# Designed miniproteins, single chains, continued (2), part 112

Each design is a single chain, and the fold is of that chain. pLDDT is the mean over its residues in the fold that is shown.

## One batch from the design tools (miniprotein)

Design m7876
Fold by ESMFold2-Fast:
Structure m7876 (fold): chain A 69 residues (1-69)
Amino acid sequence: SYSQALDIARQLYDQGYSPSQIGDILVNDYGFSPGTTRRVIRDMYDQGIIDRAGYIGAIINIDQLSRSI
């Protein structure tokens, strides 16, 4: 769920993972959808947790992982 993905993303951020790495881990290791992962990354950006460059890099990375899905 979104809430589980957000909790995991915050823990990974606190451990020093970059936004792009967090996106990779949520999709590839935890099996969250690209849509849920984009929402989590967007909400972290909106909250000021990650900067704009990190946000953009993470979204591009997630889009590449999802391909046409």
Scores: mean pLDDT 82

Design m7877
Fold by ESMFold2-Fast:
Structure m7877 (fold): chain A 74 residues (1-74)
Amino acid sequence: MKSQILSGKIGQALYEKGVSTPGVLKASNAVLQNADTYSNEQLSQAVGDAVGSVSTEKDSQIAKDVTLKVLNES
């Protein structure tokens, strides 16, 4: 399923950037369950915002950039 594949790819990329606390992964995965509802830009912003709500502004920016890159390169 597209949302599950994206969740795996984005979760791995977040882990590689050191942005993988349980709260961050839970927040990211909750947004990615609704991936089909968003454009690539909207989904990346929503993931960034969700990560920012449970972590740092830097982690929010990394999550947004990583998500957009994965979506555009898929």
Scores: mean pLDDT 77

Design m7878
Fold by ESMFold2-Fast:
Structure m7878 (fold): chain A 120 residues (1-120)
Amino acid sequence: SRERIVELARKVLEKVKELIEETKKLLEENNIDESFKEGLLKNLEAILEQVEELLRLVEDPSTPLEVILEKAEELLESVERLKDYIKTDLPKEVAEEVLKKLEEVEELLRELIAEVEAAI
């Protein structure tokens, strides 16, 4: 249902915003290098922009489901790439907490993709 897809997209947006705020706190508490903080936060803000674009497309009833599917799949790929970056570059303790939050975002995105595929 379109309403369910909108609901899921809004949940993804809320979870990504929470992830960014929690990540900022973790980076500050663990005295991570400023250049690395800026790079990670820039990547997270890029994910947020992709989620905001996806939500705009989903809230427009004229947007074809195939376009929504394509954008959701692109966003999932971006999240997977960010997970790989975090695994290699963050201290283990910080990486584990941020990865846990990204897994929650991935779960919601996979649910959204499944709902869109079922509607096509």
Scores: mean pLDDT 86

Design m7879
Fold by ESMFold2-Fast:
Structure m7879 (fold): chain A 65 residues (1-65)
Amino acid sequence: SDAELRKLIDEVLDLFEVPEEHREEVREEAYAEVKRKLAERKLSENEIQLEISQAVSRAIKRIHE
């Protein structure tokens, strides 16, 4: 569900210690990327977690560039 996906994203934001000022931006970018991947094929929970981590990492790099 969308709520479960957002919860997983928030857990990754906490793990990466994303500053509060950037959390909404990073959350929305990660959500959009993972939803795009889910539209292409079914993902396992491990694959979803990996896609979230990669999307969050990329968003942080964009913000700090």
Scores: mean pLDDT 81

Design m7880
Fold by ESMFold2-Fast:
Structure m7880 (fold): chain A 108 residues (1-108)
Amino acid sequence: PPPLTEEELEKMREALELIKNGEYQKAYDIAVELIEKRPDHPVAYILAAVALMKLGETELAIQAVEHALRLRPDDPLVREIYEAIKNKDFDKALELAEKVLERERQRL
């Protein structure tokens, strides 16, 4: 997939900050908007999954991160996020989502 635009990356950072501040529904809504615009990019699915963990939507969170893993099957960070979500380790999933976002920023 093409690299993220600066605008898309800023919206992803906003969603991550909303998750950190406990605004999980707003974070999820932004992630869904990003998925609709970039269905082939894994990061929006990861942000959706992390927000869904706190919204109590465990099965949807797993489906979202499985979609991200299908888009990047050989990405060790995406695989580690998948394991964190399956283990219901929100803090680890959030930490790894931040690392993925920083990686994408460095590609700009």
Scores: mean pLDDT 86

Design m7881
Fold by ESMFold2-Fast:
Structure m7881 (fold): chain A 84 residues (1-84)
Amino acid sequence: SLHLEKVAKELEEKAEIARKNGDYKTAASYYEQAAKVYEKLGDYTRASEFYEKAADFYEKLGDTEKANEYRQKAESYRKKAEEA
């Protein structure tokens, strides 16, 4: 869907702005949302990349539960991308 691709790019841009401003909580949230949109698109390579970014920022925030969850999702989607 062209609409979902646009939404994912807007979320990525918002995440990058938040990251550059040091707002790691907002950055993590937007990377997570972008990953979920790429997941819905079946773009497993990008879903994996953005779940990794979300996990990295959740780790910086001390949210080890979300960091571990999204690292596992990233690994799973990386594997799916390889099996294509």
Scores: mean pLDDT 88

Design m7882
Fold by ESMFold2-Fast:
Structure m7882 (fold): chain A 98 residues (1-98)
Amino acid sequence: SDSELVRRAAAGDPEAQRELAERLRAYAAELTDEAERLAALVLAEALEALAEGRPAEARRIIEEALAATEDPETRERLEGARKALEALERAAAHPELL
């Protein structure tokens, strides 16, 4: 289930983080909303960096996308991606809460 994949990714499983990133890229390919598509692709790239053991790079990917964005709707979607990454990093630090 998707919830099990998210739990595994949150627990710091690199394979689950890569699978979640792949599913986000597939999901983005079906989106017609440019802002939603960009946010999904940015989150996927950040998850790939996290899976490689580079959490600072994962944060940078999202921060750079936010800094490059002037559109309010795109910014709101990217803020959602930031919160998702923060939740995954927080859960990975405290797997007992999952």
Scores: mean pLDDT 79

Design m7883
Fold by ESMFold2-Fast:
Structure m7883 (fold): chain A 74 residues (1-74)
Amino acid sequence: MEAEAEAILKEMKEITEGLKKLSPEAGRQAQSALDRIQGLVDAGLADPSKADQYLAEARKILDEGKGALEEAEK
């Protein structure tokens, strides 16, 4: 779980840096998404019984970030 959460956070940080280089507005939105993922990870660590649910939500946010980066490159 921890290694998986770290991987999600690392990937979202990379997406956020990429978006900041392309658009300040997109970078701000990506930072907000990164903050939401961090909150979900922290909540999962506080309540392991819901960890899988919080990781699934974090992955959805990450996938949205990937889509935003792809859109911004066009």
Scores: mean pLDDT 79

Design m7884
Fold by ESMFold2-Fast:
Structure m7884 (fold): chain A 78 residues (1-78)
Amino acid sequence: SKEELKEIILEELKPVELDGEKENTAEMITDLIFSSHTLETLNPENAFIIIKGVLLLAGMDEEDAEKVAKKIVEKIFS
């Protein structure tokens, strides 16, 4: 569900330092995913692009954003 996805993202953001609020960042990622994709059309590549993009906008550097986005994608598709 949308709520379950937000909780997964928020849990993975807990140890991460962001310029924005972590709950707002998790909500933005979740909203962007569900505005563009259903669970049936969402794949790891599309999810990674969306998550990494939002993390970059939230002030993470490219290396950290890629690492965190990859970890979140692994949790969603496990």
Scores: mean pLDDT 77

Design m7885
Fold by ESMFold2-Fast:
Structure m7885 (fold): chain A 64 residues (1-64)
Amino acid sequence: MLEKLEEELAKLTKEYMKKMEEMKKAGVSREEMVAFRKEMLDKIVPVSLELARLRKEEEAARLG
């Protein structure tokens, strides 16, 4: 199920970038953009870290 999590993360990142561009076009203030970026990163980072941990565990399991 690692692949599923990676796909979800990629999709989330794509959506985030798309929304950022839309906000830029809408003329959202810089401060608001930074806040939104921070909030999204706060959500994405933990998932990314969990994925990295899972990968490390899988590699260790293969090696014995």
Scores: mean pLDDT 77

Design m7886
Fold by ESMFold2-Fast:
Structure m7886 (fold): chain A 94 residues (1-94)
Amino acid sequence: MLSEEEVKEILEKNKEFFDTLPEEVRYVIENVNAPVQEIADKLEISLETARRLQREAQEFLEALKNGDEKAAREELLEMELLLGLERIRRAVLG
């Protein structure tokens, strides 16, 4: 529900912190309004995982906008866990 302009403003305000995040997490956040298929294809993950990551990224940005550091950290943790699980699943299941 954040506009592309609001996303850009939030990222610019939090640039130093954002630049410390893993590349894949940064990609999802930067492309939160992109088609879910594009996120899935770029990260080589399932559409279901891509939709979940997109939702968590939206909630992360909203938490940052509202100054809710706890919520922002919780959403970030969920994104990292989802990406970690997808990597493990691919390594084990082929």
Scores: mean pLDDT 83

Design m7887
Fold by ESMFold2-Fast:
Parts: sequence; structure tokens; C-alpha cells
Structure m7887 (fold): chain A 96 residues (1-96)
Amino acid sequence: VRELIEKAREALKEGKLEEALKYLVEAARKLIEENPLLDKEAAEKQIEALEEYFKSLEEEEQRKFLELEIENLEELLKLNEEAKKKLEEKKKEEEE
């Protein structure tokens, strides 16, 4: 996930807006697969809605959207990693 977010950031810097979106979509899908608390069907529909919204934007708004989505996915990745760590610690403590 982190590597895909970094690739999206680099593509955005190069002005490759559609390529940046593709990396963010791949990162989001992988994050959904790795997060046991997410409804996969609902999350996939949200990704489709975000792709449609992105296509409706002009270039300047697309850049802003991608920057915000990169930040959002980095924050979600951090929260997901913290949630996984706490869940694993709880399982180990319950087993003593």
C-alpha cells in the first residue's frame, strides 16, 4: 500500500494525473483487502464513485483531489496499521 501511495505521489509530481489515480485506486483496494473491519462491497462502490467524480473535474481540481486522496490514504494506512497492531496484541494477551 505505502509503495503504491508513493508511486501516486511521484506520478502527480510528473503531471500524470490518471496514472496517479490508478495507483491510489490500487492502494485503496489493497487497504480494503487487508482491513478486516471494512465492508468490501461498500468500499468498492466508494472507489467507483471517486473515479467517476475525478473524471468530472477539470485539471486543477483533479490535482487538488489527488493531493487530498494521497493524504487521506496515508492517514487510513496509519490507522489500519495501528488497529492491526492492537488486535494482535489483544489476541496475544487473551492467550496469556
Scores: mean pLDDT 72

Design m7888
Fold by ESMFold2-Fast:
Structure m7888 (fold): chain A 74 residues (1-74)
Amino acid sequence: MREKIEEAVKKAKELIDKGKVEEAFNIIRETLESLGVPEVQAKIIAGRVTNLLIQGKVEEAIKLAIEETEKLLK
C-alpha cells in the first residue's frame, strides 16, 4: 500500500513539472480508488496532495496521502 502511494505521488510530481496538473491529480485519485478509498475521499486527498506537489513539498505530499488513506482503510 505505502509503496504504491509513494510511486503514484512521485509520478504525479513528474507530470506537474511538465505542466500536466490534471493528469497528476488523476493518477493519485485512481491509485487511491484502486486501494479501496471511496471516490469522494480519493478526490479530496488527490486535490490536497496535488496542491502540495505544486508547492514542491513532495515528502509532505507522500506523508499526507499515506496517513489519510490509512485513516480510511485501517
Scores: mean pLDDT 85

Design m7889
Fold by ESMFold2-Fast:
Structure m7889 (fold): chain A 74 residues (1-74)
Amino acid sequence: SLEEFLEELRKKAKEIMEEGKKKGLSKEDILNRIRQAIEEEVRRAWQRETDPARRAALAAGAQEILDEIEKEIE
């Protein structure tokens, strides 16, 4: 489902953030890695989704996750 997909994206983003902090990466490097990973997953999901409303919800949900992670990275 869309909700399960977005929760998996959030989990993946937080995992990348944690590993990036552990490796001593900058905030910018961590954000870029998360953005790339989310964009790849969203692109794959878009190929499977034909409903424009669900595509819009997918894009909005992914952006919310990116905004949340950007605020958490310090």
Scores: mean pLDDT 82

Design m7890
Fold by ESMFold2-Fast:
Structure m7890 (fold): chain A 73 residues (1-73)
Amino acid sequence: VAGNAEKGKKLWEEKGIGDMFSLSSLGKGSTKGWDLSNVSREFIIRMLTEGMGGLPALLDEEDAADVVAWLES
């Protein structure tokens, strides 16, 4: 399912996801965060929905798909 990139951008900003993660290939996010440039779409969704690596679950699956749609845009 194609997410909503506009909604994904707002969620990225409002939830402070860019402080936790980076996407260096696109110049997005924090340099101190986990670089998502070389990870799969499925891994990004799991990190956002399950709170892996000591991070809390930030988003549901629909919201995580919206964030991924923006990252891929």
Scores: mean pLDDT 65

Design m7891
Fold by ESMFold2-Fast:
Structure m7891 (fold): chain A 95 residues (1-95)
Amino acid sequence: SLQKLLEEFKRLLKETEKLIKQKKYVDAVGKLLRAVQIAQQLLSQGHYKEALKVVDETIKAAKKVEKVAPPSVKPLVESVISIAESVKKRAEEAL
């Protein structure tokens, strides 16, 4: 299931980029929340390096959304970044 989670994550990043181009920022945040859930699943399975990689890429994508999103969406993006930073800390402490 590691390969399946990483393939799903790769698809989520591509979908997020497409949604940003379409200015569908709430939908983009939804994809990034799923990416954080994948990082949490990887942590639970002991895949700490992969979890760290997934969460780092998710934070980078979320910061791209934050730059272009209207003020109404920014709190949702900030929430995703906060959850992702928490997952990152847990992954780093487990390494």
Scores: mean pLDDT 90

Design m7892
Fold by ESMFold2-Fast:
Structure m7892 (fold): chain A 87 residues (1-87)
Amino acid sequence: SLEDEIKEWLKTTDIDEALKRISLEFGIDYEKLKEYFENNKKVTLPSGAKMDFETFLFYLLHPERYGRDPVTGVPFRIENGKIVPLP
């Protein structure tokens, strides 16, 4: 399942290195990304549903994968640090 894939990715990935890479690539403050991760903050989807930051981070680093909004059923991709609906 996707949840199991994300859990496996978290076990095998250097998250600190991933956060630093995202900070450099997208121009986002590293300390803010670290705070979101360490405090288990959630990202709000367009439907108003909440997504764990770990799940958001997974999609951000795997842009070839797409998720589905659990409220609207609309497929989405993470592109340039933003949630983008797919047609």
Scores: mean pLDDT 71

Design m7893
Fold by ESMFold2-Fast:
Structure m7893 (fold): chain A 89 residues (1-89)
Amino acid sequence: SFEEAKELLKKAEELLKEGRIDEALDLIIEAGTLALREEDIEKRKELLKEIEKLVKQVDAQPMTDFQSQVKLGVVYLLIGVLKLLIKKM
């Protein structure tokens, strides 16, 4: 749901402040997946904006492990799909 996705993104922001990047990316991916299932275009846009904000914070931090880099790639894919769906609606 929209509320679940918002809670996941809030928790992800908290984890990023703690330097727990891999765990934060897991929550961002889950929230992005919920955003794909969101039928309300304005709620989908709000979730996309929050995801892009958190991804910008991730990109500002050093990442050395392959697993986190792959997860970030998945988040960028989710952003691309969300943008495409918003444009078509």
Scores: mean pLDDT 82

Design m7894
Fold by ESMFold2-Fast:
Structure m7894 (fold): chain A 96 residues (1-96)
Amino acid sequence: GALQEAILQQARGYIEAIKNAKTKEELEEAVVKGLGFLAQNASLLSEEQFNEALEALVNAAKEKINEMKDLSEEEKKALLEGLERAVEVVRRKFAE
């Protein structure tokens, strides 16, 4: 419905912020805000809509982490592991 469409449109805004991040700090802020937004609105989305939006955000974050030339391999690994842990928390909120 219209509410779910508006939520997915706002999620797309966070994905664009991730893609446009120029620093590690901007990337982390965009990811935290995007994941938090999906967690807060999880009960308003179907499982398919939630999983699609979450996967799109996670894929954008992973791609951005891998593209950032200023990050060491250890920093990239730490960010990817942190992302995986945050995603599990968000998935659990949907399952509840």
Scores: mean pLDDT 86

Design m7895
Fold by ESMFold2-Fast:
Structure m7895 (fold): chain A 59 residues (1-59)
Amino acid sequence: GVPKPKIPLSEEVKKVTEEVGEKLREIGDQMQRGLDEALARGLKGEARREAIRESLEPG
């Protein structure tokens, strides 16, 4: 086997949790960007909502 660093469970869990939290924040940023782009295109109401939804694929 290869030598591995001493990684406590609490630290690994914290790292994963922080990564997930940061990804969620990135999704929010992506939503804001999609909105800004839709606005630039002159989309409004349902058309704008649909454009944002198309850009954001859940999953």
Scores: mean pLDDT 71

Design m7896
Fold by ESMFold2-Fast:
Formats: structure tokens, sequence, C-alpha cells
Structure m7896 (fold): chain A 78 residues (1-78)
């Protein structure tokens, strides 16, 4: 399901997050998806993609890709 794809993508983002703040945002996104709050989940995923795009960390591109996959899955779950 798109719900499972969104959770998987956000877990990948959390795993690769270079900062504790980015990891917490990804984990909050997972909780929002699990609670069915897709609007809130989308906000967290969009924030994560934006922060990752500005990060100089070697893992930032992986977080950005995972966040973008989460955005697509969340939008299709609606």
Amino acid sequence: SYREKAIKALREAAKNSPTPVMKRVAEEGIRAVEEGDLERALEFAQFLANVASKSKSPNAPKVKEAAQKAIEAIEKEK
C-alpha cells in the first residue's frame, strides 16, 4: 500500500539523517502516517526534503530522495 511505502521511505530518511532534528522530524512523520494524519505527515516530509536539500552532509541526498518518495506515497494514499 502507499501507507507502507510512505512509512518505509520515512524510516530510510530517519536512518540516514545527519542530525538529531532531522531524525526526529522523520520519526514524527512516521507517527503521523500511522495515526492517519496525512496532512501533518506531508508537512513533515516536505520539511525534511527542504532541510536535506540545504544540508552539506554526505547522507543528505539519500534523506532528500527518501523524503520525496514519502511525499509521493502520502499524496497517493489520500
Scores: mean pLDDT 85

Design m7897
Fold by ESMFold2-Fast:
Structure m7897 (fold): chain A 71 residues (1-71)
Amino acid sequence: RLSREEQLRLYAEGLMKERGLTRPEELRFRDLVTGEELHSLDEVLAYVASTPDEDVRIASEEGIELLQQSS
């Protein structure tokens, strides 16, 4: 079973390939709690790794969305 970070990475790679994007930052992730824009996939992965699941809320205009999770 893949971790949530690995699932996000694979999903992002799939969307990039489907939409012809070459850079992860083109997906334009944002933190739904703070409204802060995350500018790279590595930044998103670092946020997910350091943040409790119940506080992980990230969206992108390309349709990748991490919502608040129950513990």
Scores: mean pLDDT 61

Design m7898
Fold by ESMFold2-Fast:
Structure m7898 (fold): chain A 107 residues (1-107)
Amino acid sequence: EEIEEFLANTPDPDAQRLARILRQLSERIAELKKKLNDPNMTIEELKEIKFELDVLRAFLEIVRVMLDKSNLDPETRARLRSLIDRLEAEIDELMKQVDKKIEEKNK
């Protein structure tokens, strides 16, 4: 929703490119969140989700570097940084959920 509003209202092509990358990352995070709702998920499957979350975190750091090197206005930069921070927080929360589920299955 917030990313879609940003894309609709921000004409800058560099800002649009970064927002589209963030949209793709957000969609993949949502897919992993849905998979974590499956109570029958194996330890191996949980480890695969954890690995993918780590890869998504690495992509967010690349997007952050791209943003820091961009010549975007301060307001647009702040909005994109806020979106990155929110996605990073969601990844952190999902990683905690994965670690807890792995621990529960190892007992």
Scores: mean pLDDT 85

Design m7899
Fold by ESMFold2-Fast:
Structure m7899 (fold): chain A 99 residues (1-99)
Amino acid sequence: KELEDIIKNSKDNSDKVKAYAELAIQYARQGKIDEALEYINKAKSLLDPSNEEQRIAIAKALAVVGFALNMQGKTEEGMRLTVEAARLVPTTRIPFVPL
């Protein structure tokens, strides 16, 4: 309920992105994958790629929805979302390539 109020009333796109990402997680936990994907798409439409908090919020939602898709046997789509999540998470660049 509070997440929907943030989406409706907030003028801050960062708050809206985080709210959409959290709604996607809530719908994924309920097995409502189509709704979860819709909210991820709404979050992505407002994404500022320079904003770390927005990237982390969307990445977390993508990972949760990807896991839920894998549990439903939609492994290819679930894997795609997991890869997309990894691309949004900040990574430490290692100067040496590990074996």
Scores: mean pLDDT 77

Design m7900
Fold by ESMFold2-Fast:
Structure m7900 (fold): chain A 82 residues (1-82)
Amino acid sequence: MLETVERVPTLSPAEQRELLPVLAEAMRSEDPEVRKAAIRAAMSSPVFRELLPVLEETTDDEDEEVALLARLAIGVMRAIES
């Protein structure tokens, strides 16, 4: 079940960086629900923009909803960064 993505902004930058490898691996999980949860979490913090290369890989995902979420996440993250 998806935990509240609202929690991500309350973590320190150091705690958020600790989640980077966890989220990257989650985006490559065999379970599409895990991949979707990781993508939603990545959209919640500027620290997680380091996951952009993984999100770009995920735009070609076999699960159409995962692929759509990855494209949306990239768009949101790049729009905020600019």
Scores: mean pLDDT 74

Design m7901
Fold by ESMFold2-Fast:
Structure m7901 (fold): chain A 71 residues (1-71)
Amino acid sequence: SAREQAKLEITRVVSEAQEEASKAKDEKELKEVAKRAEERIRAIPGVASAEVEISRDADGTPVVTARVTLE
């Protein structure tokens, strides 16, 4: 189904963003990773809206959070 396909693609984008974020040297690079991931998710058929944020946990590890609304 279109919803299942969208969920798989969203999971892929988030996983790739997590890898990119782990290689980011500063907050500017993290913002660019989040922006690219958000644009990619918004382009997926069946996605109505998407917001991506990247924050660092207590250990300094970047964590990607995606808030997605499906059609």
Scores: mean pLDDT 84

Design m7902
Fold by ESMFold2-Fast:
Formats: sequence, structure tokens, C-alpha cells
Structure m7902 (fold): chain A 78 residues (1-78)
Amino acid sequence: MQQAQDYLDLGDQYLQQGNYDQSIQYYDLSVQLAPDSEVGVRALTNRSGALALQGKNQDAVQTLQQARQRAQQLGITL
């Protein structure tokens, strides 16, 4: 649980540095550890942002839809 949050935080740090490949890697690790959680939903949302900044618009939209569906299932507001 703490590890999933730590990976989310690392992903956010790399995103702010413009290192989108590293940020996506850490967001993926966060989702893998806590897929049905607020942390996992936030990681998917932020991953979508990183993909959009890389110009991978189709992957970004797909990831955002995944985040929205999971948030709805868990009753989480994004």
C-alpha cells in the first residue's frame, strides 16, 4: 500500500522533470500494486497526462477511460 503511493509520487516527480518514460513506468508499478484503490486511479489519470504530453493521444484517451471506469466502480471522484 505505501509502496503504491511511493511509486505514484516517483511518477509525479519524473513527470514534472519532463521524463515521461520514467513517469509512465512508475505509474504502471503503482497500478500493478494497488489496481482497485484511489492511488491506482490517480496513477492511471496521471499516466494518461504523461502519454498526452508524449503525443500518444490514443493511449492517453484509453488510459483516461480506464481511470474513469475504475473511479466510478470504486466511488472515487477524480
Scores: mean pLDDT 85

Design m7903
Fold by ESMFold2-Fast:
Structure m7903 (fold): chain A 68 residues (1-68)
Amino acid sequence: SSMVQQLLDEAKQLDQQKQQVIQQAGQQISQDPERRDEIQAETAGQVKKLTEQRDEKLKQAQELKEKL
C-alpha cells in the first residue's frame, strides 16, 4: 500500500528533524556553554515531541499493514 510507504517516509523525515535538532543543540552548547542545562532541557522537549510523532506514524503504518 502506498499509504504504508507514505507513513514510513513521514517517520523518516521526523527522525531527520530529530537529528537536526540534536545537531543544532550541540552547536548552541559549543557557542554558549553556560546555557548547557537550558539548551539540553529545550532539546529534550523537542526530541520527545518528534519521537511521539514518529511513533504515531509507525503505529499507523503497522495497523494499516495488519488490515491488508
Scores: mean pLDDT 87

Design m7904
Fold by ESMFold2-Fast:
Structure m7904 (fold): chain A 66 residues (1-66)
Amino acid sequence: DLSERVPELVKKLESPDLSVRFEAMEELYKLNTELAIEELEKLVKESPDSLTRAFARYAIEQMRTK
């Protein structure tokens, strides 16, 4: 279910564990859905964490070039 899975993966991008962040990013790539892109764009705009914003931006760039 994308409505549950996408928000869970987006939340994992905020993890203090770098391996969890990379895993979440890779799963979002695999999903490659407009819903995932929309959630990542919100994260880029709204997240207070600069590293989370950078990861979200990178994921969007990679997904749009697939």
Scores: mean pLDDT 74

Design m7905
Fold by ESMFold2-Fast:
Structure m7905 (fold): chain A 61 residues (1-61)
Amino acid sequence: GASARARLEEAARRLAEAIRKHFPDAEVEVELLDDETARITFTYKGKTFELVLSRETLEAF
């Protein structure tokens, strides 16, 4: 539901901000796949990494 998606979005944003803080040259994109799952795409030094993480995992950060 809307509440679950909002919590997922907030958790994903916190991880994206942490990545940008430690890797300021990195490009970070967040995509919500559903209310419980997010895709985080991280591009650093020409290399792209893709993480598909559950809300439970993201909230643990």
Scores: mean pLDDT 80

Design m7906
Fold by ESMFold2-Fast:
Structure m7906 (fold): chain A 79 residues (1-79)
Amino acid sequence: MIIVIKVEAKTPEAAKKLHDLLKKMAEGISEVLEEKFSGTKGEIKVKKTERDDLLEAMARIVAAVYKDDVVKLEISYEK
């Protein structure tokens, strides 16, 4: 099972900043298995851990802090 974190921002610069922050946060909690970045969209796939709730909470805090730059934040779980 993996955690998928997707972010879309208003500009490519904001998207890169948010993607890099979310990636650093995920690397602090678990293993980043895959990352994709294109234009204004970033995607990070992270190995599931017992601290998934903390990872989700931290991602939402980042989105709230940068709310003026964020178009969409999506967190999902894949088998």
Scores: mean pLDDT 82

Design m7907
Fold by ESMFold2-Fast:
Structure m7907 (fold): chain A 62 residues (1-62)
Amino acid sequence: MEEELIEEAKKIVEENPDSLDNITKASQLVAEIARLRPAPADRAEADALGQEVTKILNEILK
């Protein structure tokens, strides 16, 4: 589920890392991962979600 979306995003970037379209698609998949999570109940949950999404995006776009 979440791991499958991460692997798909990595695959897209690896196919052509210089492609802006591929980078955009990978970013959209990471946004979908964030949307699969329940709405944060407080700021700590929101901050944790933001950090996790940022970490995933950085791992994919390296």
Scores: mean pLDDT 70

Design m7908
Fold by ESMFold2-Fast:
Structure m7908 (fold): chain A 56 residues (1-56)
Amino acid sequence: IDDIRQQSRDLYRQGSSYASQGVRSTDPDISQQYSDQSRQLYRQGDQYDQQASQIS
């Protein structure tokens, strides 16, 4: 389960990074792309975190 928790943490970190880049972007299309990727990564992180909680 440690690997699943590590993956969850990595996904949250990546999501945060993409969200930050989206905010810094002046191009609406690029900003939207980063925001969408950030949301997807957070969703994946939540899914792994939930799985880890069920088996731990």
Scores: mean pLDDT 77

Design m7909
Fold by ESMFold2-Fast:
Structure m7909 (fold): chain A 70 residues (1-70)
Amino acid sequence: SKEEKALRLALRYAPKVIRGEMTPEEAIEYIAKETGLSKEEVIEILRKAVPHLFPPAKSLIETLLELYEK
C-alpha cells in the first residue's frame, strides 16, 4: 500500500535527516514523489502511524515530524 511504502521510506530517510545529511523538507518531498502522495498526505499518514509503532521506529518518525513542522 502507499501508506506502508511512505512509512518504509520515512524510516529509511529519518536517520539521514537526524545526521544532517538531508533536510526534513527534502525527505518529505522524496516520500511524496515516490508514493504519488501530496506532502500533506505523507504527514497525515506518518502522524497516524506513530501511536502504532514500537521504539526505535516511533522515535525516528516522531523526530522527523518535529523537525519538519518546526
Scores: mean pLDDT 85

Design m7910
Fold by ESMFold2-Fast:
Structure m7910 (fold): chain A 85 residues (1-85)
Amino acid sequence: AERFAKYLKEELIKINPEMKEKIERTMEKLLESGLMGEFGKAINLIAEDKEKGKEELKEVLGKADPELSEEEKEKIAEAVVEIVS
């Protein structure tokens, strides 16, 4: 879990380097709030239903980091879909 979270964080920053600080903060908040399990479930759902998995991922991101805008959640979720597809 932790190794995957680190890899995912690094790949997300590579895709959206302008969001580095926000990505780092959101990943820390996911770990602190115990939402990593829900985050992993949303990622697994992407393999079965890409749109539903993406929407669940955005929901989890918003719960972990309420300061993220809709555009920022969309960018992170799309990047996660690209990384895991």
Scores: mean pLDDT 83

